# Designs tried in a protein design run: designed miniproteins, single chains. Part 39

Each design is a single chain, and the fold is of that chain. pLDDT is the mean over its residues in the fold that is shown.

## One batch from the design tools (miniprotein)

Design m1333
Fold by ESMFold2-Fast:
Structure m1333 (fold): chain A 61 residues (1-61)
Amino acid sequence: SEEERKEWLEQAKFALDYLISKGYSKEEALKRVRAMVETVLKDKPDLQEEIIKEIEKYLEK
């Protein structure tokens, strides 16, 4: 759902920003957040792909 997508996206962005604030590089933070998303959304591949795509765009903005 759109609500579920927004919630996961906000959580993923928060985790990404948190890791960067702790001294991780953008590359390392993205790798860790991608692994988390792939694990927790393993049964929802379309949602997984969309969240990963959006967080990659978030870091490039």
Scores: mean pLDDT 82

Design m1334
Fold by ESMFold2-Fast:
Structure m1334 (fold): chain A 94 residues (1-94)
Amino acid sequence: SMAEALRRSRELGREIVELMQKGFIENIKKLHEETMKRVEELLKQNRKDEAIKVVEEYIKTLEDFKRYAAVSDEQNELIDKYIEEAKKILEELK
């Protein structure tokens, strides 16, 4: 029946959104880990100016994610936390 097809479509849509939202959080966490490792490596090589640029570009990327991609409170809270951590690193480097 059409009613059963619509119900199944709605259930599948919900599952897809949940998987996409989980993937988004996992991808942001991975980006944060990779960015922090890159900054640490640049600092070990005494490439402070490049480390500053990486942090500044990372903050901009997170602000863009918050503006255009983040839809849940959990996603926004995680992004805000990482922006604050990155800004603290930037202040310590300047």
Scores: mean pLDDT 81

Design m1335
Fold by ESMFold2-Fast:
Structure m1335 (fold): chain A 72 residues (1-72)
Amino acid sequence: AAEQARLDALRVELVKSTNEFLKAADAGDKEKYEEARKRTLENARRIGASPEAIAQLELVLDEEYKKAEEKL
């Protein structure tokens, strides 16, 4: 019960950090982008995402920021 509640809370934090990342990328805010990126990856690790999933997420986050910068 307690562990499930903790995992659910971490999943909510992962969703929030991912949304913060996307908003920062769209705004071109490098400081917020870096903060949200680190938080998103940390939350993914905490909920037990595989190393492969973490690596894929990192590539996706970097590619999305690059695309957002190109539109500015």
Scores: mean pLDDT 75

Design m1336
Fold by ESMFold2-Fast:
Structure m1336 (fold): chain A 104 residues (1-104)
Amino acid sequence: MAEELLKEAEKHIDEARQALDNGDLETAIKHLKRAIELLKQALDVAIAEGNTELLERVKKLIDRVAEVISELLDKATDPNLIKEITKLGLEVRELKKRVDEALA
């Protein structure tokens, strides 16, 4: 159910933030990938149900993921990591567009 997906996504966002604060960019990226996967699933459920409360909760977590991605990109110097972070940023922008359209 979407509530369980959001709870797991939030946990992974928190782990990504902690890893980023410790300078462990690879671990932060791993947790962000999992959070994005969970948020995609939660968004699909929220849209299918027409659940505005779940859509708003998904949007808040997407915004938190975008913040962590922005900070990762500012800290990354490895071209391979920059490429992965940039790809995650594009995925998050697409999710944000979908949730914003669903809330309109």
Scores: mean pLDDT 88

Design m1337
Fold by ESMFold2-Fast:
Structure m1337 (fold): chain A 91 residues (1-91)
Amino acid sequence: SPLEEEFTRLMAELDALRNDPSLSAEERRILARIILVAQKARQLALEKNDWEALERVNELLRETIALAKAKASVATLEERLRELERLLEEL
């Protein structure tokens, strides 16, 4: 599906960002956590046929990628992680 194709692309972009030598260890750790939580949220949303949750995961990943490219603070990235964790809890 288009949502699954987008998810795969976004995950590849996040994984590439983790290999950016300009990132701090803390930024790399938070991106790794975001990737893990997003994968779990996506899996549960697919199992439940919750397409709204699938779209929301992709939206949060797009925001995370944009923020990471803009060199946003660790605290700002952690806010996106908390939103993903809340989505996972609500699934």
Scores: mean pLDDT 86

Design m1338
Fold by ESMFold2-Fast:
Structure m1338 (fold): chain A 72 residues (1-72)
Amino acid sequence: SAAGERALEAARAAESGGGAAASAYGAQVTHKLGPEDARLGAEAARIAAERAEGEAAQQVSRKSMEDALKNA
């Protein structure tokens, strides 16, 4: 969905550009959307952030294991 895609973009912006960029984008979207769409967008952003965090943790774990094998 469009809300899901925007939530993922906000999560990635927060990771790379910091929370200010994600906050500004969120404010812009909320201004144009009705209250119900804003609520759905916030929920989608929370879910997207949890998924992105999980994926990042998996990448860190994989790199850690690879580094350990290189130093064995």
Scores: mean pLDDT 60

Design m1339
Fold by ESMFold2-Fast:
Structure m1339 (fold): chain A 72 residues (1-72)
Amino acid sequence: SSEEEIERLAKRLAAARDEATALAYLDELVGAVTPENKELALRYLESLLKRTDLSPAVKAALERAIAEIRAL
């Protein structure tokens, strides 16, 4: 399902060991957003944004992704 794809990508993003991998999964997640999974995607990304171990680049990309998804 579209919700399972969002969960899969969110888990991979959360587990990413390097910035490039995290940004790639975030880009895939944004591309997988539909009206049906939009709220779920936002909840996962908002939860990830609360982490204290994010690089500035990943944090900025998460903030931009959340804004983009909200605008859909």
Scores: mean pLDDT 86

Design m1340
Fold by ESMFold2-Fast:
Structure m1340 (fold): chain A 67 residues (1-67)
Amino acid sequence: DEVKRKELEENARILEEGAQKAKEMADYYQKLTDELGDVYKNQADGWKKSAEAYEKLAERYRKEAEA
């Protein structure tokens, strides 16, 4: 079904963009942690985990779109 395939591909793209933004936030808080000490370490770690989760979900949607 071409419609379902396009929806899965679009959802994968949205998740990939979310992962990129989460990585940017992780880098931002990591820089703050490096400059100001461990005050923002939990935020940096949280955004890294969010990026990983988005990437894994996007990969699943891409595989489903190929089926």
Scores: mean pLDDT 83

Design m1341
Fold by ESMFold2-Fast:
Structure m1341 (fold): chain A 73 residues (1-73)
Amino acid sequence: SRGEELSKRITEITNEAMRALEERDIDSAEQLIKELEELRKEAEELGDSVTARQAENLIELLKARLERLRKEL
């Protein structure tokens, strides 16, 4: 289903964002977080509140890690 495809894509992009953060690639991490925000919006538009909330929680976690990385320059 579309919801299953969206959930899988959220997981894939999250893994890519975590890798970018581990490699200290701030620009890639920012771009991948923006992609997750778009996927979250798609989940909200589909009425998939569970997938939307999952994406929101992951976005918040990644943004917190990105902010910490920026401060550790």
Scores: mean pLDDT 86

Design m1342
Fold by ESMFold2-Fast:
Structure m1342 (fold): chain A 62 residues (1-62)
Amino acid sequence: SELQKEAEEFILKKGKEYGVSEEKREEAANIAKIVLEEFPSKENLEKIKKDAEEEFKELGKK
């Protein structure tokens, strides 16, 4: 779906920017796609984007 593609693109791009491993980026993108398949909404997409970026920031601090 369009929402799943948007989430995947965002997570992979932001994960790379924050230095998150390829494995972790792929796992995060897959989880986001599953959530958006079950609960497709723009609100959920935006929440997923925000939550993912916050997690990546924390991973970059460790």
Scores: mean pLDDT 81

Design m1343
Fold by ESMFold2-Fast:
Formats: C-alpha cells, structure tokens, sequence
Structure m1343 (fold): chain A 76 residues (1-76)
C-alpha cells in the first residue's frame, strides 16, 4: 500500500511539472519543438530534481535564518 501511494504522489508531481513546462513552452512559442514523450521525460527529471532541491532548500533556509539572526544581533 505504501509503494502504491508513493507512486501516485510521484505521478501527481510529474503531471504538475508537465503542465507547468507545457505552459512555459507555449508562452515561449517552443511547445512544437518537443513531443509529448519528451515533455513527460523532462517533467519526470525536473520533478525528481525538485524533490532533491527541496531537501537542499530546507538546509539553505535554515542557514539563511541562522545568518539573519546573527546579523540582527550584530546590528544591536
């Protein structure tokens, strides 16, 4: 059951990225440069990369918050 839910979550994320990529490429006039299969493959890579970046982003946010507190202490 857990693996089924993870698969559904992954598919939902890929679909969201696919829709965003399609919108961006349409606005840029480049939608016709890509097949649906190519867009899906790119959406999958972007979704996987975004998940990894989310982990990294959390670490960056924690570091930025720490630095902001240090700067506020120095400004006193």
Amino acid sequence: MEKELEKEEKEKRIKKVYDILKKLLTEAGKLNDFTEEQLKERAEVVAETAEKLREIGKEIDEELERRKKEAEELAK
Scores: mean pLDDT 73

Design m1344
Fold by ESMFold2-Fast:
Order: C-alpha cells, then sequence, then structure tokens
Structure m1344 (fold): chain A 64 residues (1-64)
C-alpha cells in the first residue's frame, strides 16, 4: 500500500536525520571539549538522537 510505504520512508528519513544529528552533536562535543557544560549537553543530545534513530527504525521494521 502506498500509504504504508510513505510512512516507512518517512520513518527511515527520521532515522537518518537522527543519525546525522548524533554525528553533529559528537563533533560539537569534540570542538568544545574544554567546556565541560557544553560537552555534557552535546553528549546528551547525541544520546537522545541515537535513541530517536533506533525508535524510528523499529517502527519502520514493524510496518508490513
Amino acid sequence: SMEKEKKIEDLERQARANETARKNALELAEKFKDNEEKVKAYEKQAELSEKGAEEARKKAEELK
């Protein structure tokens, strides 16, 4: 079904966007490594983005 295919495609795009956000957050954590507060904020953002990617991929996999 076209609607299910679009939902899967949107979820895969969300997963890829979250993977990119995770990579960017880790790069920012390295860039600001001398600032402990910024490092912790970016590491937390990377962790949230990783979980977002996992959830989006699981939802895509569960769709027929």
Scores: mean pLDDT 87

Design m1345
Fold by ESMFold2-Fast:
Structure m1345 (fold): chain A 73 residues (1-73)
Amino acid sequence: MRVESGLLASLLRDGRLDEAIAFVKRHLGRELEVPASLREAAEAVVARLRAEGHDVTLREVGDRLVITLHRLA
């Protein structure tokens, strides 16, 4: 199920990465869309989730990035 994540985008923009990670963990199995302008912050969140052993993907669709957390460690 796809969710446009205004709150996630706001957390990424503000550099609130711990809160962004918690948001992604609360939305297991959801496609979370954020603007591609937030790529650096989105990649940091994805890298940290992967480092923790979680199964997460980052996909680019035009001017959007889609983050999906498939499995928690």
Scores: mean pLDDT 83

Design m1346
Fold by ESMFold2-Fast:
Structure m1346 (fold): chain A 100 residues (1-100)
Amino acid sequence: PVRRMSKEEVVGLLRFLSDVLAAHGMDAEAARLAALADRVANASEEELPGVVRESIETLAAVARASTDASLRALLRDAVEGLARQFELPEEERRRLLATV
C-alpha cells in the first residue's frame, strides 16, 4: 500500500539527513536541510509540495557535491523516495536522479 508521507515524516527525514551531513563535515549543507525541515514543519498542505520540491533539489545538489559514494547513495534514495511520494513528474524525477 502506497501512502503519502506525512509532514512529520518529511521533517524527520530532513532532520536525520541534516545530522548525517553534519557528521560528514558538510556543516553548511546540514544547516540548509535543517532550515528546510523547519519550513516543511510550518508549511500548509498547499505549500508543502513546493517546499518538498525545493528539499528534493537541495538533496540532489548535495549528492552531486559529495565525493562519498555511500553518502551519495543515501541522498539519492531520499531524492527518489520523496519524488515518488510527492508525485514529481517522471521527467523531473529522471533528470534529478541522472545528476546524482
Scores: mean pLDDT 82

Design m1347
Fold by ESMFold2-Fast:
Structure m1347 (fold): chain A 78 residues (1-78)
Amino acid sequence: LLELLREYERAALAALDGDEQAQERAAQIGKTIMSMLSPEQREAVLEAAREMQERIAAGADPREALREFFRRVEEIIS
C-alpha cells in the first residue's frame, strides 16, 4: 500500500505540470488505493482532500498543498 501511495504522489505531482497521462495514472492508482481502505479510512482521505482543495482556494501553492495531503493520507493508512 505505501509503495502505491508513493507512486500516486509522483503521478499527481506530474499531473500538476500538465501531464495528461499522469492524470489518468493518478486516477487509476487512486481507485486502487481507495478499494484497499476501510470505510473509515476512505472517509478520512476524502476529508483530507476537501481540506487540500480549501487551502488551494485560499491561495496556497497547489504543489505544497498536494504534498501535505499525501503526508496526511500516509498517517491515515498507517
Scores: mean pLDDT 80

Design m1348
Fold by ESMFold2-Fast:
Structure m1348 (fold): chain A 70 residues (1-70)
Amino acid sequence: MTVDITVTSDDVLTAYKEAWDAVEAVFAKDPNATINLTITTPRLSAEATVSSVSEGTSFLTAFAIEAIGE
């Protein structure tokens, strides 16, 4: 299945946690799901298509590094 997830928050850490929880919940229900993920904060917006928990983790880690580091 394909799921669109949009997370909007004023805080990077909150956006990261909400996005991670949503991704984990989808893959817990369907391990073969494809997620179109959009995260928006005042400092950074990022979009990715993820098809596994490891891809989701990699994307969210990169997002957190960019948002916190600059």
Scores: mean pLDDT 79

Design m1349
Fold by ESMFold2-Fast:
Structure m1349 (fold): chain A 56 residues (1-56)
Amino acid sequence: SAASRAVAEAEAARLRAEAARNPEKRVDYLTQAGRGHRAAGDEAAARELFAEAERL
């Protein structure tokens, strides 16, 4: 739903901010954000986050 996607997007923004503060955990935060988007049905956003984590 749109509400689930909005929640996943807000959570992803929070996790990106944490990744910026803790670079050593960046992969974990990006992976968590990707899983949240996937659970909300946003596979495209999830794939981008997983790809970003794999590049690190």
Scores: mean pLDDT 78

Design m1350
Fold by ESMFold2-Fast:
Structure m1350 (fold): chain A 74 residues (1-74)
Amino acid sequence: SAMEEQAAALRAEVAALTARARAAIDAGDWDSYREVMARLGEVYEEALRLGLTDVALEILEAAQELERARRAAE
């Protein structure tokens, strides 16, 4: 269905953004980290707009894990 395709596309983007955020944390590249986290926020708003509540919750969990990793790297 179109909704399943949209959910799959958003999940793929979240996975790519999560990998980029982790690479930025490992490199101490806080400018790239902020850009990626801003994009993750945009994807979260898109998931909410589409009514994909499960995807939105997955994004929140990913963002919380990334913030814990960032704080540990400081």
Scores: mean pLDDT 90

Design m1351
Fold by ESMFold2-Fast:
Structure m1351 (fold): chain A 104 residues (1-104)
Amino acid sequence: SNEKIKQLTIIGFVMLAMGVELGLEVRKKTGDKELADEIMEKISKTTLEVIKAFDEGKYDEAIEILKKATKEIVKKLRELGLEETAKDFEERMKYIIEELKKLK
């Protein structure tokens, strides 16, 4: 339905915005521009993979892609000593996963 397309589009934009925000925060806290760019690129790629899988009716695959990427990013943030940033990102991604589940 048109409403599902609209909601999926909003979720995609929110994920992309989260990626930019996280990358800028990592850049500010670590001074590592290359690492910030890698995080932004990973989230952008994950967003497109999730949207594509969801559009193809592969709902469980889309959710697993998102969970795996979230776990990898959270682990990297914690290894950098960015515990509060990791917690915030993990909570926001859990919210996105629950919103995606409502669109099944």
Scores: mean pLDDT 88

Design m1352
Fold by ESMFold2-Fast:
Structure m1352 (fold): chain A 79 residues (1-79)
Amino acid sequence: SNNEEAAKIIEEELKPLADKVEIEVTDTSITITVEVDGVKVSELLQVTPEDNTLEELVKRGIELGLIAVDTAKTRAKIL
């Protein structure tokens, strides 16, 4: 499915930026979880009929993953 293929691409793109990356896929969502310096952050991508192409899911997933990485890095600095 497009969700499963998008999840693989998103995971590979985020691997160099985080200590750990986990992607969870359902029919209606892709959940991106990253861990940086012991801080774990999750972002949820909603899959809609308008935004269900592989290209759009990959683009949005990477954007959310980058936000998760930045959030984890920021939180790690203040702990």
Scores: mean pLDDT 83

Design m1353
Fold by ESMFold2-Fast:
Structure m1353 (fold): chain A 112 residues (1-112)
Amino acid sequence: SEAEEAYANGDYKKAIEILESKEEPSVRELELLAAAYLKLGDYEKAVEALKKAAEKLEGEEAAATLFEAARIAYEAGDYEKAIELLEEALELEPESELAPLLEAAKKLIEEK
């Protein structure tokens, strides 16, 4: 696609422009949008794109996408958003090994 070509060429702004013009972006297009925003350091928009991708997925795939969004938020220092996303992932996959990571993130917020 034109968006994938723009991203491959390092034109992340063009990739975002193309992808955001879509009324019904696919999971793949939302993942590419998140990757392009992350390349530009816009973690909040990257997280939103991945959250939209997760809404189009079910079960383990949705949980994995929410976990990736939580990781991005955590690395950006947005621990509240990371906790929200981890709790959403655990609602989809309650027996997930993500439970210890959620408890660690909650403690980190309380220490600040």
Scores: mean pLDDT 81

Design m1354
Fold by ESMFold2-Fast:
Structure m1354 (fold): chain A 76 residues (1-76)
Amino acid sequence: MSQLEKVKEEVEKALKEVYEESKKNNDSIETFIDKAEQVVLGIYLRNADKLTPEELQELGKFAKEKIDEYVKELEE
């Protein structure tokens, strides 16, 4: 559980950075989603050996939920 929560924190921090950069660069919502998905995939690859398949599914759901929250903020 603690490892999954640490990785969720890593995802949340990384998505916040992508969101702030997308705002600065005036990126489209599509560009933001592409960047966000790439960052999440990178985090998956770095932590795949530390998480169970079920934890990886939970992480994917968490990341998708956070991306959707940022998309709503960008849509105004």
Scores: mean pLDDT 82

Design m1355
Fold by ESMFold2-Fast:
Structure m1355 (fold): chain A 97 residues (1-97)
Amino acid sequence: SEIEELAKRAEGLLVGTHALASATGEEVLALVNEAARHFKEAYELYKSDKSKAKEAVELLRKAAELLKEAGRKGTPELQAMAEQAVEALKRLAEALE
């Protein structure tokens, strides 16, 4: 499934961003953890009830904004990984619409 592949890519990039954030600082780590929570909630919501795709997309957009904030406050390496994660979340959100 295209949606499953996009979700796996987003999850992998979130794991990578979390690893970099854990070395950066508590504030950046908290933002990435909140983004990962929204992503998980969004994907589980969509899998359980496809009529809630719009709500799932809103959660993915919240995750993307948190990752942008984390990237802005983090190292250049974290910013680059966060930007890739944001793009993956946007592609997933587009696929759910």
Scores: mean pLDDT 88

Design m1356
Fold by ESMFold2-Fast:
Structure m1356 (fold): chain A 66 residues (1-66)
Amino acid sequence: SHNDEEDVKILEKRVKEYEENGASIKDLIIDFITASILRAASKDPEIQKKLDELIKRIKKLEEKLK
């Protein structure tokens, strides 16, 4: 839906900001939970694919903080 696309767009902007300027562990955890909830709620395969890629990118950022 349009709302799901907007939510994904907001998450994409936040993850890009984290990749460019760094992120706190707290922000990564919150956005991981948010992306996971949106992924579970979505029935749109394109939205699911975008959320899977965002979750993967968040996990890579978490690994860099170890």
Scores: mean pLDDT 83

Design m1357
Fold by ESMFold2-Fast:
Structure m1357 (fold): chain A 58 residues (1-58)
Amino acid sequence: SMAQQIAQLQTRITFLKTVRSSIQSLSHLIDPQNLAAIIAAIDQRIADLNGQIAALQA
């Protein structure tokens, strides 16, 4: 169902936010340019998943 698909996408977003926080907690071990690229990639994936939720709710 649409509700189940949305719930699965929300779970993936929550997981990615957790990964983002974990990477930020390790920022002192990561080159600043690489850190910025990794965070940008995660944020882009979250945006994509939010777009999929919006499409399902339309």
Scores: mean pLDDT 90

Design m1358
Fold by ESMFold2-Fast:
Structure m1358 (fold): chain A 90 residues (1-90)
Amino acid sequence: SSEIEKLIEEIKELLEKLKEIATPEIAEIAEGTIKFIDEEKDIELIIDIVKKAVKAIKNLIKDENIKDPELLELVKEIEEKVKELEEKLK
């Protein structure tokens, strides 16, 4: 589905934006996730890796007390796009 491909590309674009403004540790997670998406063809595995990345990033946000509104909004948008991608596969 072209819609699924578009959602994956939108997730990648949001991860690239996150990488540009994030702390080094969050940027490393974002970069690793982008590389996985580029190499993986299984959409379910892409969903799983992005969900794990979002969870790890949210833990770092909490542990490091990150309050950057732009960074928090990008993480929220990534999570919302992953949820939309999951619903398209049902």
Scores: mean pLDDT 88

Design m1359
Fold by ESMFold2-Fast:
Structure m1359 (fold): chain A 92 residues (1-92)
Amino acid sequence: SLPPPVSEVKIAKDLPAEERQKLREEIFKEQVENYKANKPIKVLIFVDDKGVTEELAELIKEAYLKNDYDKIRTAERYLFRGELEKAKEALK
């Protein structure tokens, strides 16, 4: 199955952990409802102390807008490991 189309990518900065968890839950719920309604989804990218920089967030946003999901998944794996430079290179 193909991933749903993305209508909008928002970048959020300086969110505390509790607010980040709430936004993840809200976005997941909206994505599920929009997918069932055959509507495009919205994506939110967090800039935070985990080392996700504004530069990296913009690169991820561009990849979503280009529907380059393989690069996004590779970058997310590196981000999970804290390997920011490899995440950036994956998005080139």
Scores: mean pLDDT 75

Design m1360
Fold by ESMFold2-Fast:
Structure m1360 (fold): chain A 98 residues (1-98)
Amino acid sequence: SELLELLKEAINLAVESLTVTPENRDSLLKRIDDLIKQLEQLKKKYPQYSDLIDEAIDILKELKEILKTWDPNNLEQINRVIGLTLRLIGILIDLELS
């Protein structure tokens, strides 16, 4: 259930990214980095989930790169963040069903 809580946090960070401002961007990027580190530690504790955790880490890394070049008028970036959010939701559902 620790993995489920971190995935819920990842979904929340992705949703918050849609309303990122220049003032809060650095804080949001740090929260993403901290979450990636927590997920990497979970891989060592729960190697049976390593593939799902790696996918979540890759999604968070892509989110981080989008946020570094964030333009609130860029519909492609907005659509990419929505897509990443849906992928994280898919991972969460797969874990709850397994």
Scores: mean pLDDT 87

Design m1361
Fold by ESMFold2-Fast:
Structure m1361 (fold): chain A 99 residues (1-99)
Amino acid sequence: MEEELKELEERIRRLEEELREAMRENDRERLERVVREAAEAVARYAELVYGEKFEAVAVVIEGETDEEITAKAKAAGAELAALRAAGRLVAAAIGFVRT
């Protein structure tokens, strides 16, 4: 278990860097893959730490402007907060791409 947690921590760090790179390069296909993998890794990490099943939620936000992306990000954050407030165990990863 401790070794699996360390491997997941390293994987999550790599996925966070890949996520930042995909967003910088505006690579939608890479972003969709990395966000999904990040959500799954965080959900698995939470399951090992808390002993409970976490739902992996991958969110890709698309917009033509920073204002649109920011508005959609706030909406997604509010939805995730509402799920957690309702007692749902959710592990989320969010990425942004310009269209």
Scores: mean pLDDT 83

Design m1362
Fold by ESMFold2-Fast:
Structure m1362 (fold): chain A 68 residues (1-68)
Amino acid sequence: MEELKKKIQELQSRADSVDQVYQQLQSLRDQYYSISPEDSIPYQILADAAQKIKEELEKKKKELEKSL
């Protein structure tokens, strides 16, 4: 059980790190969108990818929490 709690904490830490990256990518997307909408597209794609990674980490965390 203690080992499982450590894994849950690690997944939360990783999800928080990915969320920070997601926020930075959204900021860059918005910045470039105001100048050139076409140049914002790569940052939007990267932000979407970061969101999916975060969702997968949160899903794994919830599955482990059910095992407690």
Scores: mean pLDDT 82

Design m1363
Fold by ESMFold2-Fast:
Structure m1363 (fold): chain A 84 residues (1-84)
Amino acid sequence: LEEVEKLVEEAERLAEEAEKADVETAKRLYQEIKRVTEEAIRKALEIMAKGDRETASRAAILMLKARGALERAEEAVRKKEEEA
């Protein structure tokens, strides 16, 4: 669970950086966020399959946060491309 929390924290930090970056840097960060969130979701699903109810619930929340970070990064890239 702690590993998934770390991956989610990293994805959220990278998403914030993508929002502040230029379009080329934001695109590069988006690819890294995609990789990190994919790994976080995979690990969270594994924990949910084997964990108790409380651990599964926490993993589900982390999975939602990971998806949120990816969506924020995707929107940041889209807006920067449209404004360029």
Scores: mean pLDDT 79

Design m1364
Fold by ESMFold2-Fast:
Formats: sequence, structure tokens, C-alpha cells
Structure m1364 (fold): chain A 89 residues (1-89)
Amino acid sequence: MEALREDLRALAEEQENNPLPREEVLERLREILERHGVEELASTEVDGAEVRLYRVMSDDGRPTLVGLAETEEGEAWLKEKAAELVASL
């Protein structure tokens, strides 16, 4: 997924030069992932905020997990969910 890698790299470079607010970064990441048809593993709401977990395949064929959360509670849920998925391997 060459275009996905370029979009993610561009967003990362923008963040280093001109940091965006967390909610805008998460919205940009979601749009990039949706645009490239990345697999969504889990989605829920934590304290009224949407939380999503995706699986991305790297260029060497290794799966990488990407989580999007607007709140600390959502981030905690993502860490627990990622740990569960890793433990099931």
C-alpha cells in the first residue's frame, strides 16, 4: 500500500513542522485509513467519544495495529484491546 504509506508519512511530517490539535490529527488519520480500505478490527464508544482499532499490513508483511481515540479513556481501551489481540496470537 504505497499511497497509504505516503499519506501517513505526509501527516507525520506535518505534525513535526506544524502540530495539529489531537482531534484534527485523529480525524485526518481516520480519513486516510478509510480512503485506503484499511481493515477495522474493533469500534466502540468510550464516554461518548468514538474509538476505532485498525490492522495495517506493513511492506514486509507484518501486521501493525493503529488506534484512534480522542480521550484518555478511549486510549486506555485501545491499549487493552491491542494487548488482547497480541495475547491471542
Scores: mean pLDDT 69

Design m1365
Fold by ESMFold2-Fast:
Structure m1365 (fold): chain A 112 residues (1-112)
Amino acid sequence: DEEIEKLKKKLEEDPNDAKAWLELGNVYFEKKDYETAMQYFYKAYKLSTDPKLKIKAYINMAKAYLEAGNIPGAEYYLEKAEELFEKYKEELSEEEVKELEKEIEELRKKIE
């Protein structure tokens, strides 16, 4: 996979690139490899100092649990995303707030 090879090469040069870990997780998510996707989303979460990326990592972990049929896991990570979003909401741009609110609301609807 060309995209996976590109991202892995980027991570060989900078293993602390939280955004590249998130993008690698997204590629595995699209391939329906939810276990690998969750590992990479968690790596992105741990390495990031950016609140937006941490929130997106939790949203993506919740999505991966939901697609894997683990509703309790999806709920757990969605609640973590919601908590982090409320904590950092005032530090985010209006565009970032709108984007994250929409993703959280759509995911909440799928769980309920």
Scores: mean pLDDT 90

Design m1366
Fold by ESMFold2-Fast:
Structure m1366 (fold): chain A 70 residues (1-70)
Amino acid sequence: MLDEKEVEELKQRLIDLAKDMISAGKSLTEVLNTISDEISKFQAETGKSVPSDVVREIIREAYELYEEAK
């Protein structure tokens, strides 16, 4: 299980990635797929599961960033 620091660092990294992708003109689908792939990769590399509430929060923030960039 991730500790609170690992959760915050992962969240910040994925939100920064989403911001960069949105700035590069990537679609919402590409942004969300990349976030999903990065979470899966993180879980595979660390052996730790990302809590579903954290995943939902990251997706929500990425969606809001995409809407604000329109």
Scores: mean pLDDT 81

Design m1367
Fold by ESMFold2-Fast:
Structure m1367 (fold): chain A 88 residues (1-88)
Amino acid sequence: PQSRTEVFKLKKGEEKTVTIPQAPADSLITVTVLKGEAEVTVEINGQVSTARLKAGETLSFQVPAGASVTVTVKALTDSEVGISVSTL
């Protein structure tokens, strides 16, 4: 199992997109807002969901092996956002 975390510092209105074209293994993706507020849009195999997260809030979702995933984070304020991908 592998775990990778990347922290993004975003200015208000900036977007960051993380794309996994094919998940190599069953995985857990976690988005945590460390500072500020962000809108998180998750697309898994064409299914889209959107959530607003404040500092300290977390969104987690499971991704099956072979799934395509796109996570877009839009900063609503100057923000720090962590995205973690962990294989199960």
Scores: mean pLDDT 82

